# Designed miniproteins, single chains, continued (4), part 77

Each design is a single chain, and the fold is of that chain. pLDDT is the mean over its residues in the fold that is shown.

## One batch from the design tools (miniprotein)

Design m14657
Fold by ESMFold2-Fast:
Structure m14657 (fold): chain A 81 residues (1-81)
Amino acid sequence: MKDVYEKSLKLNELIPGLVDRAAERLRAGVPEEEVVRELAEELKRELGDLISDEEAEMVARLIVRAARRRVAGEPVALPGA
């Protein structure tokens, strides 16, 4: 289906940049919950009707976990879509 494929493709393009951005925000001392909110808002802006509020928050939390590992100096595994 168009929606499923387009969402997956956009997520795969966005996630690496969002992990970098989240890591930068976390290094600046921004709380994890605020970074999750910011990323969920960005995902909703980029994907529009392709993503629900709940899915955007879930994906944002996965991105923040990956970014937190990067900030801690651990190897980062990006979430599979």
Scores: mean pLDDT 76

Design m14658
Fold by ESMFold2-Fast:
Structure m14658 (fold): chain A 97 residues (1-97)
Amino acid sequence: SALLEELEKRLEEIAETEESFRKAAEEAVKIGLELKEKNPLPPGPESMKKLLDEVAKNSNELGKLLIELQRAMNERDYESAKEYLDKIEKLLEEEKK
């Protein structure tokens, strides 16, 4: 629970400071919801690849990382979720410099 609370807090901070992050997150959630409506079963490897390809087309690398983060969170793999969030933060820092 402590790691989940840390991840949620970090996501809120990024969303407040980065408008591009908020827009990418909204788009990734939208795509994820559309795929759940078309395929209600948990996505297998092929379904996940389709999701990532669709996000890549409509969102940049940030969108891909957000989908991977969401997948890790849904699988309760908070260690992988933290790694993806760290990559998102680094990407946002590089865009500012």
Scores: mean pLDDT 63

Design m14659
Fold by ESMFold2-Fast:
Structure m14659 (fold): chain A 68 residues (1-68)
Amino acid sequence: SSIDKWAESIKNSSVDEIIGSTSQWAATHLDPDTTLRITRELIALQEAGATPQQIIDAAVKLLREALS
């Protein structure tokens, strides 16, 4: 899937880069309200001390749920 290819492309990225990349991907494929919601959820995880891999896993889950 396009999400799986995207996730592979960011696997060595920082949390800030992962959130930025997720927001950009969401903006091209999803509506603005959903994009903002997903971005805010990832920022909340970052503030809670989530690792880069935890942010990637959360982003993949949220993006897949939004496309369902």
Scores: mean pLDDT 86

Design m14660
Fold by ESMFold2-Fast:
Structure m14660 (fold): chain A 84 residues (1-84)
Amino acid sequence: NLELLETPLEERIKWVDELNEKEIHLSEEVLRLMHELVEASPLITEEELKEVMERLKELEEKGEKLSLATAFNILLEILKENPN
């Protein structure tokens, strides 16, 4: 049953928006990158998403130029650190 494995895109976007509003406070540019990341990542969990956002916030605060490739690289690092 696919519904047990995939969270709907609308709910994943909501996770990004709620985490950003309540905790992380990414710029609009970086928040758009997160929306693009979740659209391309149907199996992403809320925990993985939060970790990507926190790492992007640290890089943003350091003045690093962020791209969608940066967000994907962070997600791949998180998946490598937390094998199912």
Scores: mean pLDDT 78

Design m14661
Fold by ESMFold2-Fast:
Structure m14661 (fold): chain A 96 residues (1-96)
Amino acid sequence: SMAENAAKLEETARLLEEALRTLEEKKDDGAAVAKVMQEAVKAAEKTEDAETISRKVEGAAVLALNGVANPALLPTALAAIRETIEYVRKKAEEAK
């Protein structure tokens, strides 16, 4: 149903928000960031547009891990996660 898809998109966004917080608080802990991002990808795979949503989340995950590996890339990684959260939140609203 539309409501079920909206809930799955909202859960994906929640996990991305958790990943953003993890990256901000533990910017040197790639394993912690990777774990939360893997959970976000799994949530995205359960949405109706699974391929598009999971691809966007995977892109943000790659940038997040690049930010952990290279602090000069951290601002770009944080911006990418925020943009992905906004995209998924917008899709959740459209699904209602």
Scores: mean pLDDT 86

Design m14662
Fold by ESMFold2-Fast:
Structure m14662 (fold): chain A 80 residues (1-80)
Amino acid sequence: GRAEAAAIAREGARAAEAAGDLETAKLLYQLSDAAEAGDNARVLELAGQVAERARASPDAEASRIALETLERVMRALTEK
């Protein structure tokens, strides 16, 4: 649910920070706040920005962290 999605996004943000991708980390923290607030439109906007950054990134590890986090967040939001 919403709280689980927010927790997953914050976990992903910390992993992105550890990998040195501070901009993706900021977007994931914002996504966590949007998910907790139930702002689905903002979640989709931020998820799109994270996915675009991941696909453009030369860092395979940072890209994997971002995309796996988005998959888990979207799954948590669609499940009860």
Scores: mean pLDDT 83

Design m14663
Fold by ESMFold2-Fast:
Order: sequence, then structure tokens, then C-alpha cells
Structure m14663 (fold): chain A 69 residues (1-69)
Amino acid sequence: MRERAEEILEMALEGAPEEEIKKKIAELLGIEVEDLYGLTDAPEEQKEVINLLLELQAKRAEEARKAEA
């Protein structure tokens, strides 16, 4: 699980579209993209993947703030 999650994070850092990244995460969990946002009580492995997605969003927000110069 975590190894594939790292691959997804690398794709995101390379500028892959957010939709593509979400699809990869959902596919790893065997669910649909929309279900990712409803998994607050997910098993530990699913929470790990969701946390990586949230971290990605946080990193993008930070980069956007820095880009404001």
C-alpha cells in the first residue's frame, strides 16, 4: 500500500493532474473517487492513503502561497 502511495505522491510532485492522482488512490482502495471524501472512519490503511492525499493538497496550497511572491 504505502509503496504505491509514494508513487502517487511522486506523480503529484511531477505535476500530474489532481483528478489522475485521486483516481489512482481510489483504485488502490477499490472504491470510487467520490467515496474518498466519505472515509473518515476508514481502516488504518485507507486512512494512510487519504492522509497522503491531504498532505498533497496542503503542499499545493503552500506552493500557491509562495508563488504569490
Scores: mean pLDDT 63

Design m14664
Fold by ESMFold2-Fast:
Parts: structure tokens; sequence; C-alpha cells
Structure m14664 (fold): chain A 79 residues (1-79)
């Protein structure tokens, strides 16, 4: 698979996960982090379940992650 096609598919997946992230879904949060940065996902996976859920529900984290997702979508889907 071409890297660009993979990134576009990941950007679409990130967009689909945003509503669940806004609902505080820790699974959606972990999936988004895994797509954005597999390295960061490894670190987040070491956190407790409570910390992962707290991060997913944190408005500042949600805003930051949403901005990252929008940046990826704009860079890939606009063109």
Amino acid sequence: MEKIEKLKAEAKRLKELLPALRAGDADAFLEIVKILSPKLYEEVAKLSREEQKALAADPAVQAYVTRQVEAVMEGLDVE
C-alpha cells in the first residue's frame, strides 16, 4: 500500500473516532493515539486504565487530539 493511501485511510479513521473520543471513550482515544504516534501509544498503554480514561475525557486533551487529527486530514484530504 502506498504511504499516502495509508495516511488518507488513517485520517478518515481518525475523523470517525472523534465523536467517540468526545464521549470519553478510552478505546477510541487509544486507537487515535496509535494512529497518530505508535511510539506515544506504547507510553499511553503503560498508564493505568483510570489515567487512560481521564485523558480521553479531558477537554484539553480532546482539543489537542482533535487539532492533530484536523491537521492530518487537511494535509491529506484537501489535496
Scores: mean pLDDT 76

Design m14665
Fold by ESMFold2-Fast:
Structure m14665 (fold): chain A 55 residues (1-55)
Amino acid sequence: ADAKTFAVFDRNGDGTISEEEFQAFVDALDIDGDGSVSEEELKRALKTIKTHYAQ
């Protein structure tokens, strides 16, 4: 979508974050099972990953 939205996804686990982290993130999203992954849901998950990344 927007460049900002894309950046959020990139930070999440595209090329910056480890693939393993991304796998865990995807699994968490599937647990919610919304089917409609909202940007807000993604931002929430990103905060978790950011904590690990900024560690």
Scores: mean pLDDT 53

Design m14666
Fold by ESMFold2-Fast:
Structure m14666 (fold): chain A 59 residues (1-59)
Amino acid sequence: SAAAERAKLQQELADLQAEIARVDREIARHADDDFTVGVLEVHRAVLLTVKRKLQAKLA
């Protein structure tokens, strides 16, 4: 059903927001390691792209 699909997307969005927060904490932990920060920033950018797509589906 449309309601079940919407609920699933909302849960996926919540999980994605938690993952972004985890990556932000890892970036802070590795602030002195430019290479690791760079890799984590690329991962964060991918997560933000997925978040934008999920938000568009919920609009």
Scores: mean pLDDT 88

Design m14667
Fold by ESMFold2-Fast:
Structure m14667 (fold): chain A 100 residues (1-100)
Amino acid sequence: STEEELRRLREEARRIREQARQATSLDQVVQLAQQLLGVGMRAAQVSPDPAIRQRLLDLMAQTQRRVGQAILQGDLAAARQAVVDGAEELIRLIEEELRR
């Protein structure tokens, strides 16, 4: 079901958030950002609410820009925080969808 798929995606986002908090290199953050974008895009594809779907797409675009900027600056702390923030907001949006 869509609800079971969203619960699985929420759990994947929680794992990415925890791994991002522990990340010690930009390469690790890049890999985690790519994983988070994949999870967010799948959440957008399966979301029945067009408003939540658009917010998920906007979040993924914003997260990609924030991570990209931090990488260009060589800022590990900023890159890590961008993935953590992105994962936290993704979890919040999935939870909002699951409450409908």
Scores: mean pLDDT 91

Design m14668
Fold by ESMFold2-Fast:
Structure m14668 (fold): chain A 55 residues (1-55)
Amino acid sequence: SSKEKTILESGKYNLDRAQSQEQIEQVKLTVYSAARIMFSEKVAEKVLEELEKYL
C-alpha cells in the first residue's frame, strides 16, 4: 500500500541520517512499531526486513 511504502521511505531517510548503532536501532524500532500499529505484525516484519536490506 502507499502508506506502507511511505513508512519504509521515511525509515530509509532516517537511517541515512543515523550516526550511531544506537540511532539505527531506534529508527528500526520506530518503523516496526508504526507499521505494526497501522497494519499488522506481518507487515511490520516485512518492512523491517526491507529496511535492514537498505542498510
Scores: mean pLDDT 83

Design m14669
Fold by ESMFold2-Fast:
Structure m14669 (fold): chain A 72 residues (1-72)
Amino acid sequence: SSQLQKLAEQMKKRMEALGYPKEVIDKIVQAIIDGDLETLKKLFEEIAKRDGDESTKAQWERYLEQVEKLIK
């Protein structure tokens, strides 16, 4: 969907700006496009655990909710 594509593009640009490895970015972008919520959740939890304070975790959880709402 066009909204999933926009979300994937926003996520890619944000993660590039934050200096994440291309491999991690590619996995997240693909999971968003594919609507693979389980993979996306796992990837966001690993990012939040490694880099995170609670604000980082809350931001990734908000993105996950947006993906869920776009998948029917």
Scores: mean pLDDT 75

Design m14670
Fold by ESMFold2-Fast:
Structure m14670 (fold): chain A 83 residues (1-83)
Amino acid sequence: MKLLVNIVVRVEDGSKAEEIAKKTEEYAKKEGGEVLDVRVDRERGIVSLVGEFPSIEAAEKVAEKVSKEEGVSEVTVSYTELK
């Protein structure tokens, strides 16, 4: 089963958004995720990553690791099952 996952990260300081985006992408790849799109809004301090993950557990591990990064205030994960 493959899952389409959207991980949205809210950063306290927009200047760190690019750094958090890179770490989120690295965590996703380590958990077996295929990264499809990464968007960074420095002004609003928002990072959005869309990827295909092998399991819900893999996506949740990425969210947990990102949530522990300094300056991350919120992490939201959304799932869609791929046919």
Scores: mean pLDDT 82

Design m14671
Fold by ESMFold2-Fast:
Structure m14671 (fold): chain A 111 residues (1-111)
Amino acid sequence: SKDLKEAIEYLKKAVEALKNGDVEKAKEYMAKAFELLKPYIPKEILKELSELDVDEQEPFLKELIETSKDPIVRAYAYLELAKIYFLQGDFEKAAEYAKKAVEYLEEALKK
């Protein structure tokens, strides 16, 4: 649970950076959260994401959020959505999705 707690703290910092328009800090904190969460994600999911075109990634991630029962997988999918909107310059949506990632990681810690 130490890695999950650390990922939550980086995601909270990412949300604040996104709200403040601090692009470099948001990118740094999101990258740290990805590094901490990737070991918890089934390799099949990571492989499928890597093989999808960018326009196919958002529908896949939304389906994964709806169908997965694993709160860590749901949190990771929300973080990938936050990255998509961050790269588009939509920092408001990026922050919303990063907050959802925090919510599901906090749920994972309660079990």
Scores: mean pLDDT 88

Design m14672
Fold by ESMFold2-Fast:
Structure m14672 (fold): chain A 72 residues (1-72)
Amino acid sequence: GPPSTHPLVLDARAYLEKPELKLEEIKSIAVVLRPFADAEGAELLDRVLEAEDVETARELLSRALDHMRDPP
């Protein structure tokens, strides 16, 4: 289906544009986005939660956002 345009997903995309975003904040966003994730997105979000540095978490969350769908 089409990518999610839900306000929470769009807000997460906007937050990733901020260079000051902390690892804990990225992980909090990943938890909030879980209900919107397809199977591949969910795997990427799980990897965000296991990330030990901001650069890795940001990259994984960015990829997970491409796998967000509106819930049925």
Scores: mean pLDDT 80

Design m14673
Fold by ESMFold2-Fast:
Structure m14673 (fold): chain A 55 residues (1-55)
Amino acid sequence: SELDKKIEETKKEIRELVDRYEAAVAAGAPQAELNALRDEIKKKIDEYLKLVKEK
């Protein structure tokens, strides 16, 4: 279904953002960059939870 596709795409986006965050931490990125990535992760998790609730 379309909903299932959106759930899987959102899960993939969360994984990619978490990987980017971990890489940025390892590289010693500025706190502002880390905060921006954390905010993006939070937004994607909220989107994921809303999609799962619709199922």
Scores: mean pLDDT 85

Design m14674
Fold by ESMFold2-Fast:
Structure m14674 (fold): chain A 64 residues (1-64)
Amino acid sequence: MTETHVFDTPLSAVEMAEMIVQAHPDATLEVSPDGKSARVTLPDGTVVEIRQEGDTVTVTVTRP
């Protein structure tokens, strides 16, 4: 199952990803070299992809 959410937020993609990792200590965090996207893989196999586009952050959640 895939869900996409769009946020108008002052948080960067990296800051949002770090908040998710803090809630899930066994999660794996991957950040793009430009800091505009991040991928968090949860221990249950859920993948959260965060992408920053201007003042908007798009979060895509893919569940097993």
Scores: mean pLDDT 78

Design m14675
Fold by ESMFold2-Fast:
Structure m14675 (fold): chain A 100 residues (1-100)
Amino acid sequence: DEIKKRIEKLWSEILEAGARITVLERRAGEIKDPELRERARELLEKAREYYDKAREYLIEAIKAYNEGNYDEALKYLKKAEEYLKKAKEYIDEAEKIIEE
């Protein structure tokens, strides 16, 4: 079942992204430069916003899939994947600042 595999993959990627955000939020608080700390925090706030949207759309995809509404499940999966991609972009930018 291709939709089920896609849901499982996205679920795993969302769990990994959430863990990364949590670790980076903690590390950002340790930045001594207040301007870099603020920039890292703003990027992580955006990462969290898109991460939350990805989770919401994944939940909707799972509901649609369980109801047999496969076309709707695919539409929600696509939105969840797009939001997760944006979250990862912000995570990567924050990580660059934190590792410097």
Scores: mean pLDDT 89

Design m14676
Fold by ESMFold2-Fast:
Structure m14676 (fold): chain A 103 residues (1-103)
Amino acid sequence: SAIDSIQQQIDTYDALYQQIRDGKVTIDQAREAFKQQSQDLLQNAKIVDEEYPNNFTMIMKLRMMSDFLQQVSDDKSATMDQIRDAVRTQRDSLQDILNELKS
C-alpha cells in the first residue's frame, strides 16, 4: 500500500539521518543514498497514482521531491550539513504526505 511504502521510506530517511549524524557515511555515500531515495519517491508516486488517482497534488509533490534529491546528489558544492538538513526536510515532507493519506 502507499501508506506502508511511504512509512518504509520515512524509516529509511530516519536511519540515513542518524548515519550522517554519527559520521558513519561519507558525502559520496550520502549522495548515492539520495539517488536511491529519488527512485523510491518515483515508485511511491506510482503507487499513490494507482491508489489515489485524483490526488494530483500529492503525486506532483512526490515527483518534485525526487527531482530535488537528484539535484542535491549532483551538486558537487553541497556540504554534509546541507545534505543532512535535506534528509530531515524530505523526511518531514513525507510525514506530511503520510498524514494526508491517513486523514
Scores: mean pLDDT 87

Design m14677
Fold by ESMFold2-Fast:
Structure m14677 (fold): chain A 93 residues (1-93)
Amino acid sequence: MAAAVEERIRREAEERARAIVEALENPELADKHLPVFRSPELRELMLEILELIASLRPLADVDPEKAREEITGRLFERLFRELEEKLRREAEA
């Protein structure tokens, strides 16, 4: 059963989402996480992040922690799906 593979993908997606959120909140950490933002694969993801931040701006003014949780959750879902599709394509090869 693929439970171990799913657990690894979940962990990787969580780590990447956390790194992106940290870089957005702490520009000083951007240098450490900058390779993530320089990736051509993340161009569309960066646009989605900017749109998400803009849509959640009113919430961030009232409840920054809830806005952070929402951003992190949506990034996790996107990254998890990307990793899952990558494995599916490799299985077909």
Scores: mean pLDDT 66

Design m14678
Fold by ESMFold2-Fast:
Structure m14678 (fold): chain A 102 residues (1-102)
Amino acid sequence: SIAEELLKWKKELEKSYNEELIKKSIEKVVEILSKPEVDGETLLAALELLKFIAEKYPEALLPYYEEIKKALERIREEDPYEPMRLLAEAFLKYLEKVVSEV
């Protein structure tokens, strides 16, 4: 599954720095977050990978920050499931704090 692949990339990044994998991970997360419909398992895996990158390599997110922010804002405002909207809101606050400290 896509969720399993994203979590595998997170595990690889936890072991060693890999610039190409970081970029690929961010691009895939942005792709997933930008979809009008995505399953909850895949969305959660994408957010987990994004959180890891935000904590360990926040500067790598800077080129993608506005795109990620817009995707999360859309989920917060438009997702039919309230728990997903609340999760997107919490993650937006988290990312804003992490990026502001870089």
Scores: mean pLDDT 82

Design m14679
Fold by ESMFold2-Fast:
Structure m14679 (fold): chain A 103 residues (1-103)
Amino acid sequence: SMKEEAQKYLEEASKKGQEKIERAREMAKEAEKLDPEVGAEVRKLTSEMASLHGAGEGLARQALKEDPEKALKVVKETDEEVNRLYKEAKELYEETKRRAEAA
């Protein structure tokens, strides 16, 4: 059914989002070793990603009960925002790593 297809899409998107959050947490730990201030900023972004991902997943699962299409839209919008925060975290980490390697 369409609901089952939407559910599978949500499960896969949830797993991929969790993987990005785990990678961001690793980047935060490495950044902290190089620059504690940057490490704190990456940790803040990672916490925002986790909160947004959790909230978005909850909303999508609730929407799935009545409107599978709305559930998919919520998942896609949440994934886009999580990806934006991940990109910011990655850019901060990579810049700090480059500066440390140049020193």
Scores: mean pLDDT 87

Design m14680
Fold by ESMFold2-Fast:
Structure m14680 (fold): chain A 68 residues (1-68)
Amino acid sequence: MSAAEAARAAAEAGAAGDAAKARQYSLTMVKSGGPEEAARAAREAAREAEDPAARSTLGQMSIGAKEA
């Protein structure tokens, strides 16, 4: 799974209220390309997301990945 795929999956899980899956995919995102790539992938996914809630979640994930 690429960092971008993991970022999208985490956002979808978060939007569905599944915090455990959202966390798992966020960790997969960091493992796939490291924190910088994960932060970039989350920002790119946020730009493509039409749903404001999904964009907010992806923005938070980008910050979290950068701190990881």
Scores: mean pLDDT 67

Design m14681
Fold by ESMFold2-Fast:
Structure m14681 (fold): chain A 83 residues (1-83)
Amino acid sequence: ELEEQKERALKVGLELGLEEEVARRMIDAVLEGRWDEAFALYREEADKVFEKLLAGIPDEAERERLRREYEEALAALAARLAA
């Protein structure tokens, strides 16, 4: 049953530290096959986590290199999800 699946997924998302609103929106997008939207929501949260990780790296050139690699990886993932 769809509603029961959403409730189970929401519980898992909350246990993983996602905010309830974000978790609900991602679950709805995934369950409805809206992968582009689900990826956009994931990207927004992943960008926040990634920038926090980069803040721990003192070398600015290294941060710029990692940002480029991150953008390339996300672009490749988005292309696969759109296929």
Scores: mean pLDDT 75

Design m14682
Fold by ESMFold2-Fast:
Parts: C-alpha cells; sequence; structure tokens
Structure m14682 (fold): chain A 79 residues (1-79)
C-alpha cells in the first residue's frame, strides 16, 4: 500500500519543509520508504498497516502540507 500526494508552492523553503515533515511523519508511522520527485511525495506503507491507518496517514500528510503553506494538488491511496 502507498500514499501519494502532489504539492505546489512558490516558496522553495515551504516545499523543502513539507518534504522533511513528510519524511518525519513517514518514519513515525513505520513506513518502508519515501520517494520525493518534482513536488510528488510517495510514502510506501508497511505491509502490516491497516486500511484505516493508511487513510489516517493520508489525512495527516495533507493537513501537514497545508499547515506549512503548500497547496495539495492531488492525493491518492494505492492498495
Amino acid sequence: KKVEIEIRSESPLTLTSAYLAAMALALDAGAESVRVEGGKITVYMAESATDEEVEEFEKRLIELARELGAEVVSSRIIY
């Protein structure tokens, strides 16, 4: 299972802060890996993660990005 968000910001500092925060959130959630490419953040969730935990993680990730001032363009969960 993976969570994928696409974010935008006019500020490079905002974008970098969102990436670092996403990595910290992923580490805390016990995710297997994180990939960052051109405003797209993909978090590979642990195989043991429940659907509810994955959905809660997506919601938290969106909230965090918005709090840091980034625009969330898209979000999806891939099961």
Scores: mean pLDDT 83

Design m14683
Fold by ESMFold2-Fast:
Structure m14683 (fold): chain A 85 residues (1-85)
Amino acid sequence: LDESFKADAIELFGDVVKDFSAAEALSVVLMHAVLLAILRSEGVSEEQLREFDERARKLVGEAKDLKELQEGLFKLMDEILEKHK
């Protein structure tokens, strides 16, 4: 796995991901990128995208494991999409 994704995850989410494996960091970075792409494709505003990014970063710091983080990120995306629609 490419360690550059771990560096990107640290830059995006801060020191909270420093203890993640390369696979875990890659999973977080890809999930965040995919969910942002979905939100952009649905036409949400840049303000809503900023809200998603800020709340996603908080979720990374608060989640107990990757499953909780994944569930939280999908729930956050759904919440933003419902407010948009």
Scores: mean pLDDT 72

Design m14684
Fold by ESMFold2-Fast:
Structure m14684 (fold): chain A 96 residues (1-96)
Amino acid sequence: SSMRQQIEQQIQQIEQNTKKLIELIKNLDKERKEGKGLTPEQRGELVKEEALKLGMSEDSAEKVGELVKKGDIEGAIKVIEEERDKRIQQLRQQLS
């Protein structure tokens, strides 16, 4: 149905946005390891801002930014994946 197709497109967009945000975080972690000029605070702020732009909630975006600032990349990815899964589950429930 058209409603099913719209929800499937929204799920695909969430997956694409999630991948983009994780790639950003991994790239910033590589730059950190190379001693590039961004401070931990600037990296956290950049990631929070991008997470908000890509549709994450304000609370989750702030938490992801804090984890990136601390260098907890695994924790940041976990928060992103948990929010992805919740959003997708909520969209799929609209089909029932």
Scores: mean pLDDT 86

Design m14685
Fold by ESMFold2-Fast:
Structure m14685 (fold): chain A 78 residues (1-78)
Amino acid sequence: MEELRRLRDKSKEEIAELIEELKDSSIDEKKKAVLELLKKSEEELRELGKKLGVPQEEVDREISELAQFATVKLAEAI
């Protein structure tokens, strides 16, 4: 659980940093980069959850929270 949350929080930081790095980029470039990072982070969370024996429901919850965070941050950057 705690390791899964740490990875989620790290992914949130990476998304925020990516958006800041791309602040002068087009909206399409920001969306593409954030979606690619989100997809990678989702797979990493699933892999870690499986390795740690975390229930799929809890993994799905953390992924949903990360996706919501990414959506909000991307909207703020547009």
Scores: mean pLDDT 82

Design m14686
Fold by ESMFold2-Fast:
Structure m14686 (fold): chain A 76 residues (1-76)
Amino acid sequence: SAEEYYKKGLEAEKKGNYEEALKYYEEAIRLMDANPEKFSKNQMAEVYNHLALTYKKLGNLEKAREYFDKAVELAK
């Protein structure tokens, strides 16, 4: 489920496995986007925030900004 992928992403991020965390967060977002009625915009924004921070940790500032802006827009 999207929630399981999000939790796995959080676990990977806490261990400093940022590339693994990206894969899990990307899969969580894909599943959430496929079932938008099951997830609030705030829940999706949380995943985008973690995705943005993880890209920042990997030095990909362009992707970090892109996902941060996406999270802010969803939280409106």
Scores: mean pLDDT 85

Design m14687
Fold by ESMFold2-Fast:
Structure m14687 (fold): chain A 86 residues (1-86)
Amino acid sequence: MIEKLRAFVEELMRRTLREVEELVRQGKLEEALKILDEAIAQLTALRDQLERQAPSFPELRELIALVDRAIAELERRREEVLSLIS
């Protein structure tokens, strides 16, 4: 289970960042923001679910830390894209 969730987070990050980079290159900044917002929402929902399960499965704390770093990375990219719209 944990390994599949880790793989899911890693795949989501790679695909999201690649798609965002391509959209930014094409000047489709609003579409890039939408993709980032959707990915952040998915990771936030996963994080909340993992936090609820963490008291029974302490090993999930490492996965939560991974998800937190992923959210932070997408939020940084979102701020960069927002600065290009102005």
Scores: mean pLDDT 86

Design m14688
Fold by ESMFold2-Fast:
Structure m14688 (fold): chain A 79 residues (1-79)
Amino acid sequence: MTDEELAQKALELLEASLPQLEKLAAEEKDPKRKAVIEEALRLAREAVERLRATADPEEQVAIAREFLAELERLGREYE
């Protein structure tokens, strides 16, 4: 795959994750857990916007890594 195709697939996968996060947020009744899921949704939407805003492959990789690191941190708080 070209770097452009890889970036496009990453964006598509990230966009596909949004409905799942929205569903998890809607189903969660615990305010602490709900806040964590809502934060993950916000980060995912921001990552999609940032990925669409840049054509630099290095910046796209940096955005993806930053997003994954933030999700990992949120996952550690979601007990």
Scores: mean pLDDT 74

Design m14689
Fold by ESMFold2-Fast:
Structure m14689 (fold): chain A 91 residues (1-91)
Amino acid sequence: MLSEEEIEAFIEALRRMLETGVATEEDKELFKRLMDGLTEAEKAELRAVFEEIAREYEANPELPEKELAERALERVRELLLAIRRRKEAAA
């Protein structure tokens, strides 16, 4: 089951990647583990959020990168928490 600990670890990995522009092997492994725990439908929801984030970066090049990054991280966190709640309700 997708835990709150796994969600926070993933968000911290994304924050590091956004701040440094580099994904470490640890960050890639965290991403892989998270994705392996998701259904195809949930992966599609996550991809849709990443596409929305990409469009927001393209639409708002004048905004500080830190502001865009924090909005991106919050959207991903909200989606993963919603997925977690759905899985918990189904158990």
Scores: mean pLDDT 77

Design m14690
Fold by ESMFold2-Fast:
Structure m14690 (fold): chain A 63 residues (1-63)
Amino acid sequence: KEKALEEAIKLAEQGKTKEAGELLIKHGISPDEAIAYGKKIGRESEGLNAALGAIRLRNQKLL
């Protein structure tokens, strides 16, 4: 999980929010966990962007 969180933050930092969200979903990481991890490492915006990517992908599957 922790390595997946690190990679998701790195992807979000590169503007790859869709890939970051996909990685979170693949590893069963909640948006709240991504936000908390981003805040912990001083990358709050990147954590939020990764979480938003995951939420967006979940919402698209309901349409």
Scores: mean pLDDT 78

Design m14691
Fold by ESMFold2-Fast:
Structure m14691 (fold): chain A 73 residues (1-73)
Amino acid sequence: VEFSEEVSEILEEGERRALEAAARGDLATAHRIIDETKERAISLQPELEEALERIAANGRALAETVAADTAAR
């Protein structure tokens, strides 16, 4: 799977922002950021939709783990 530099940057920024929201316990915002990031990336490279959906699913799972750690405090 070949991502453009622009798509790679969008995915990296989106993940960072989503994890920051999850670390605050704001899982709803984290999921929204992941969904918006996925939609933007798909708009730029629609042929990679399947790979981008898998990345978004992995991001959601990671955000849930981070939010659970925050809730345990």
Scores: mean pLDDT 82

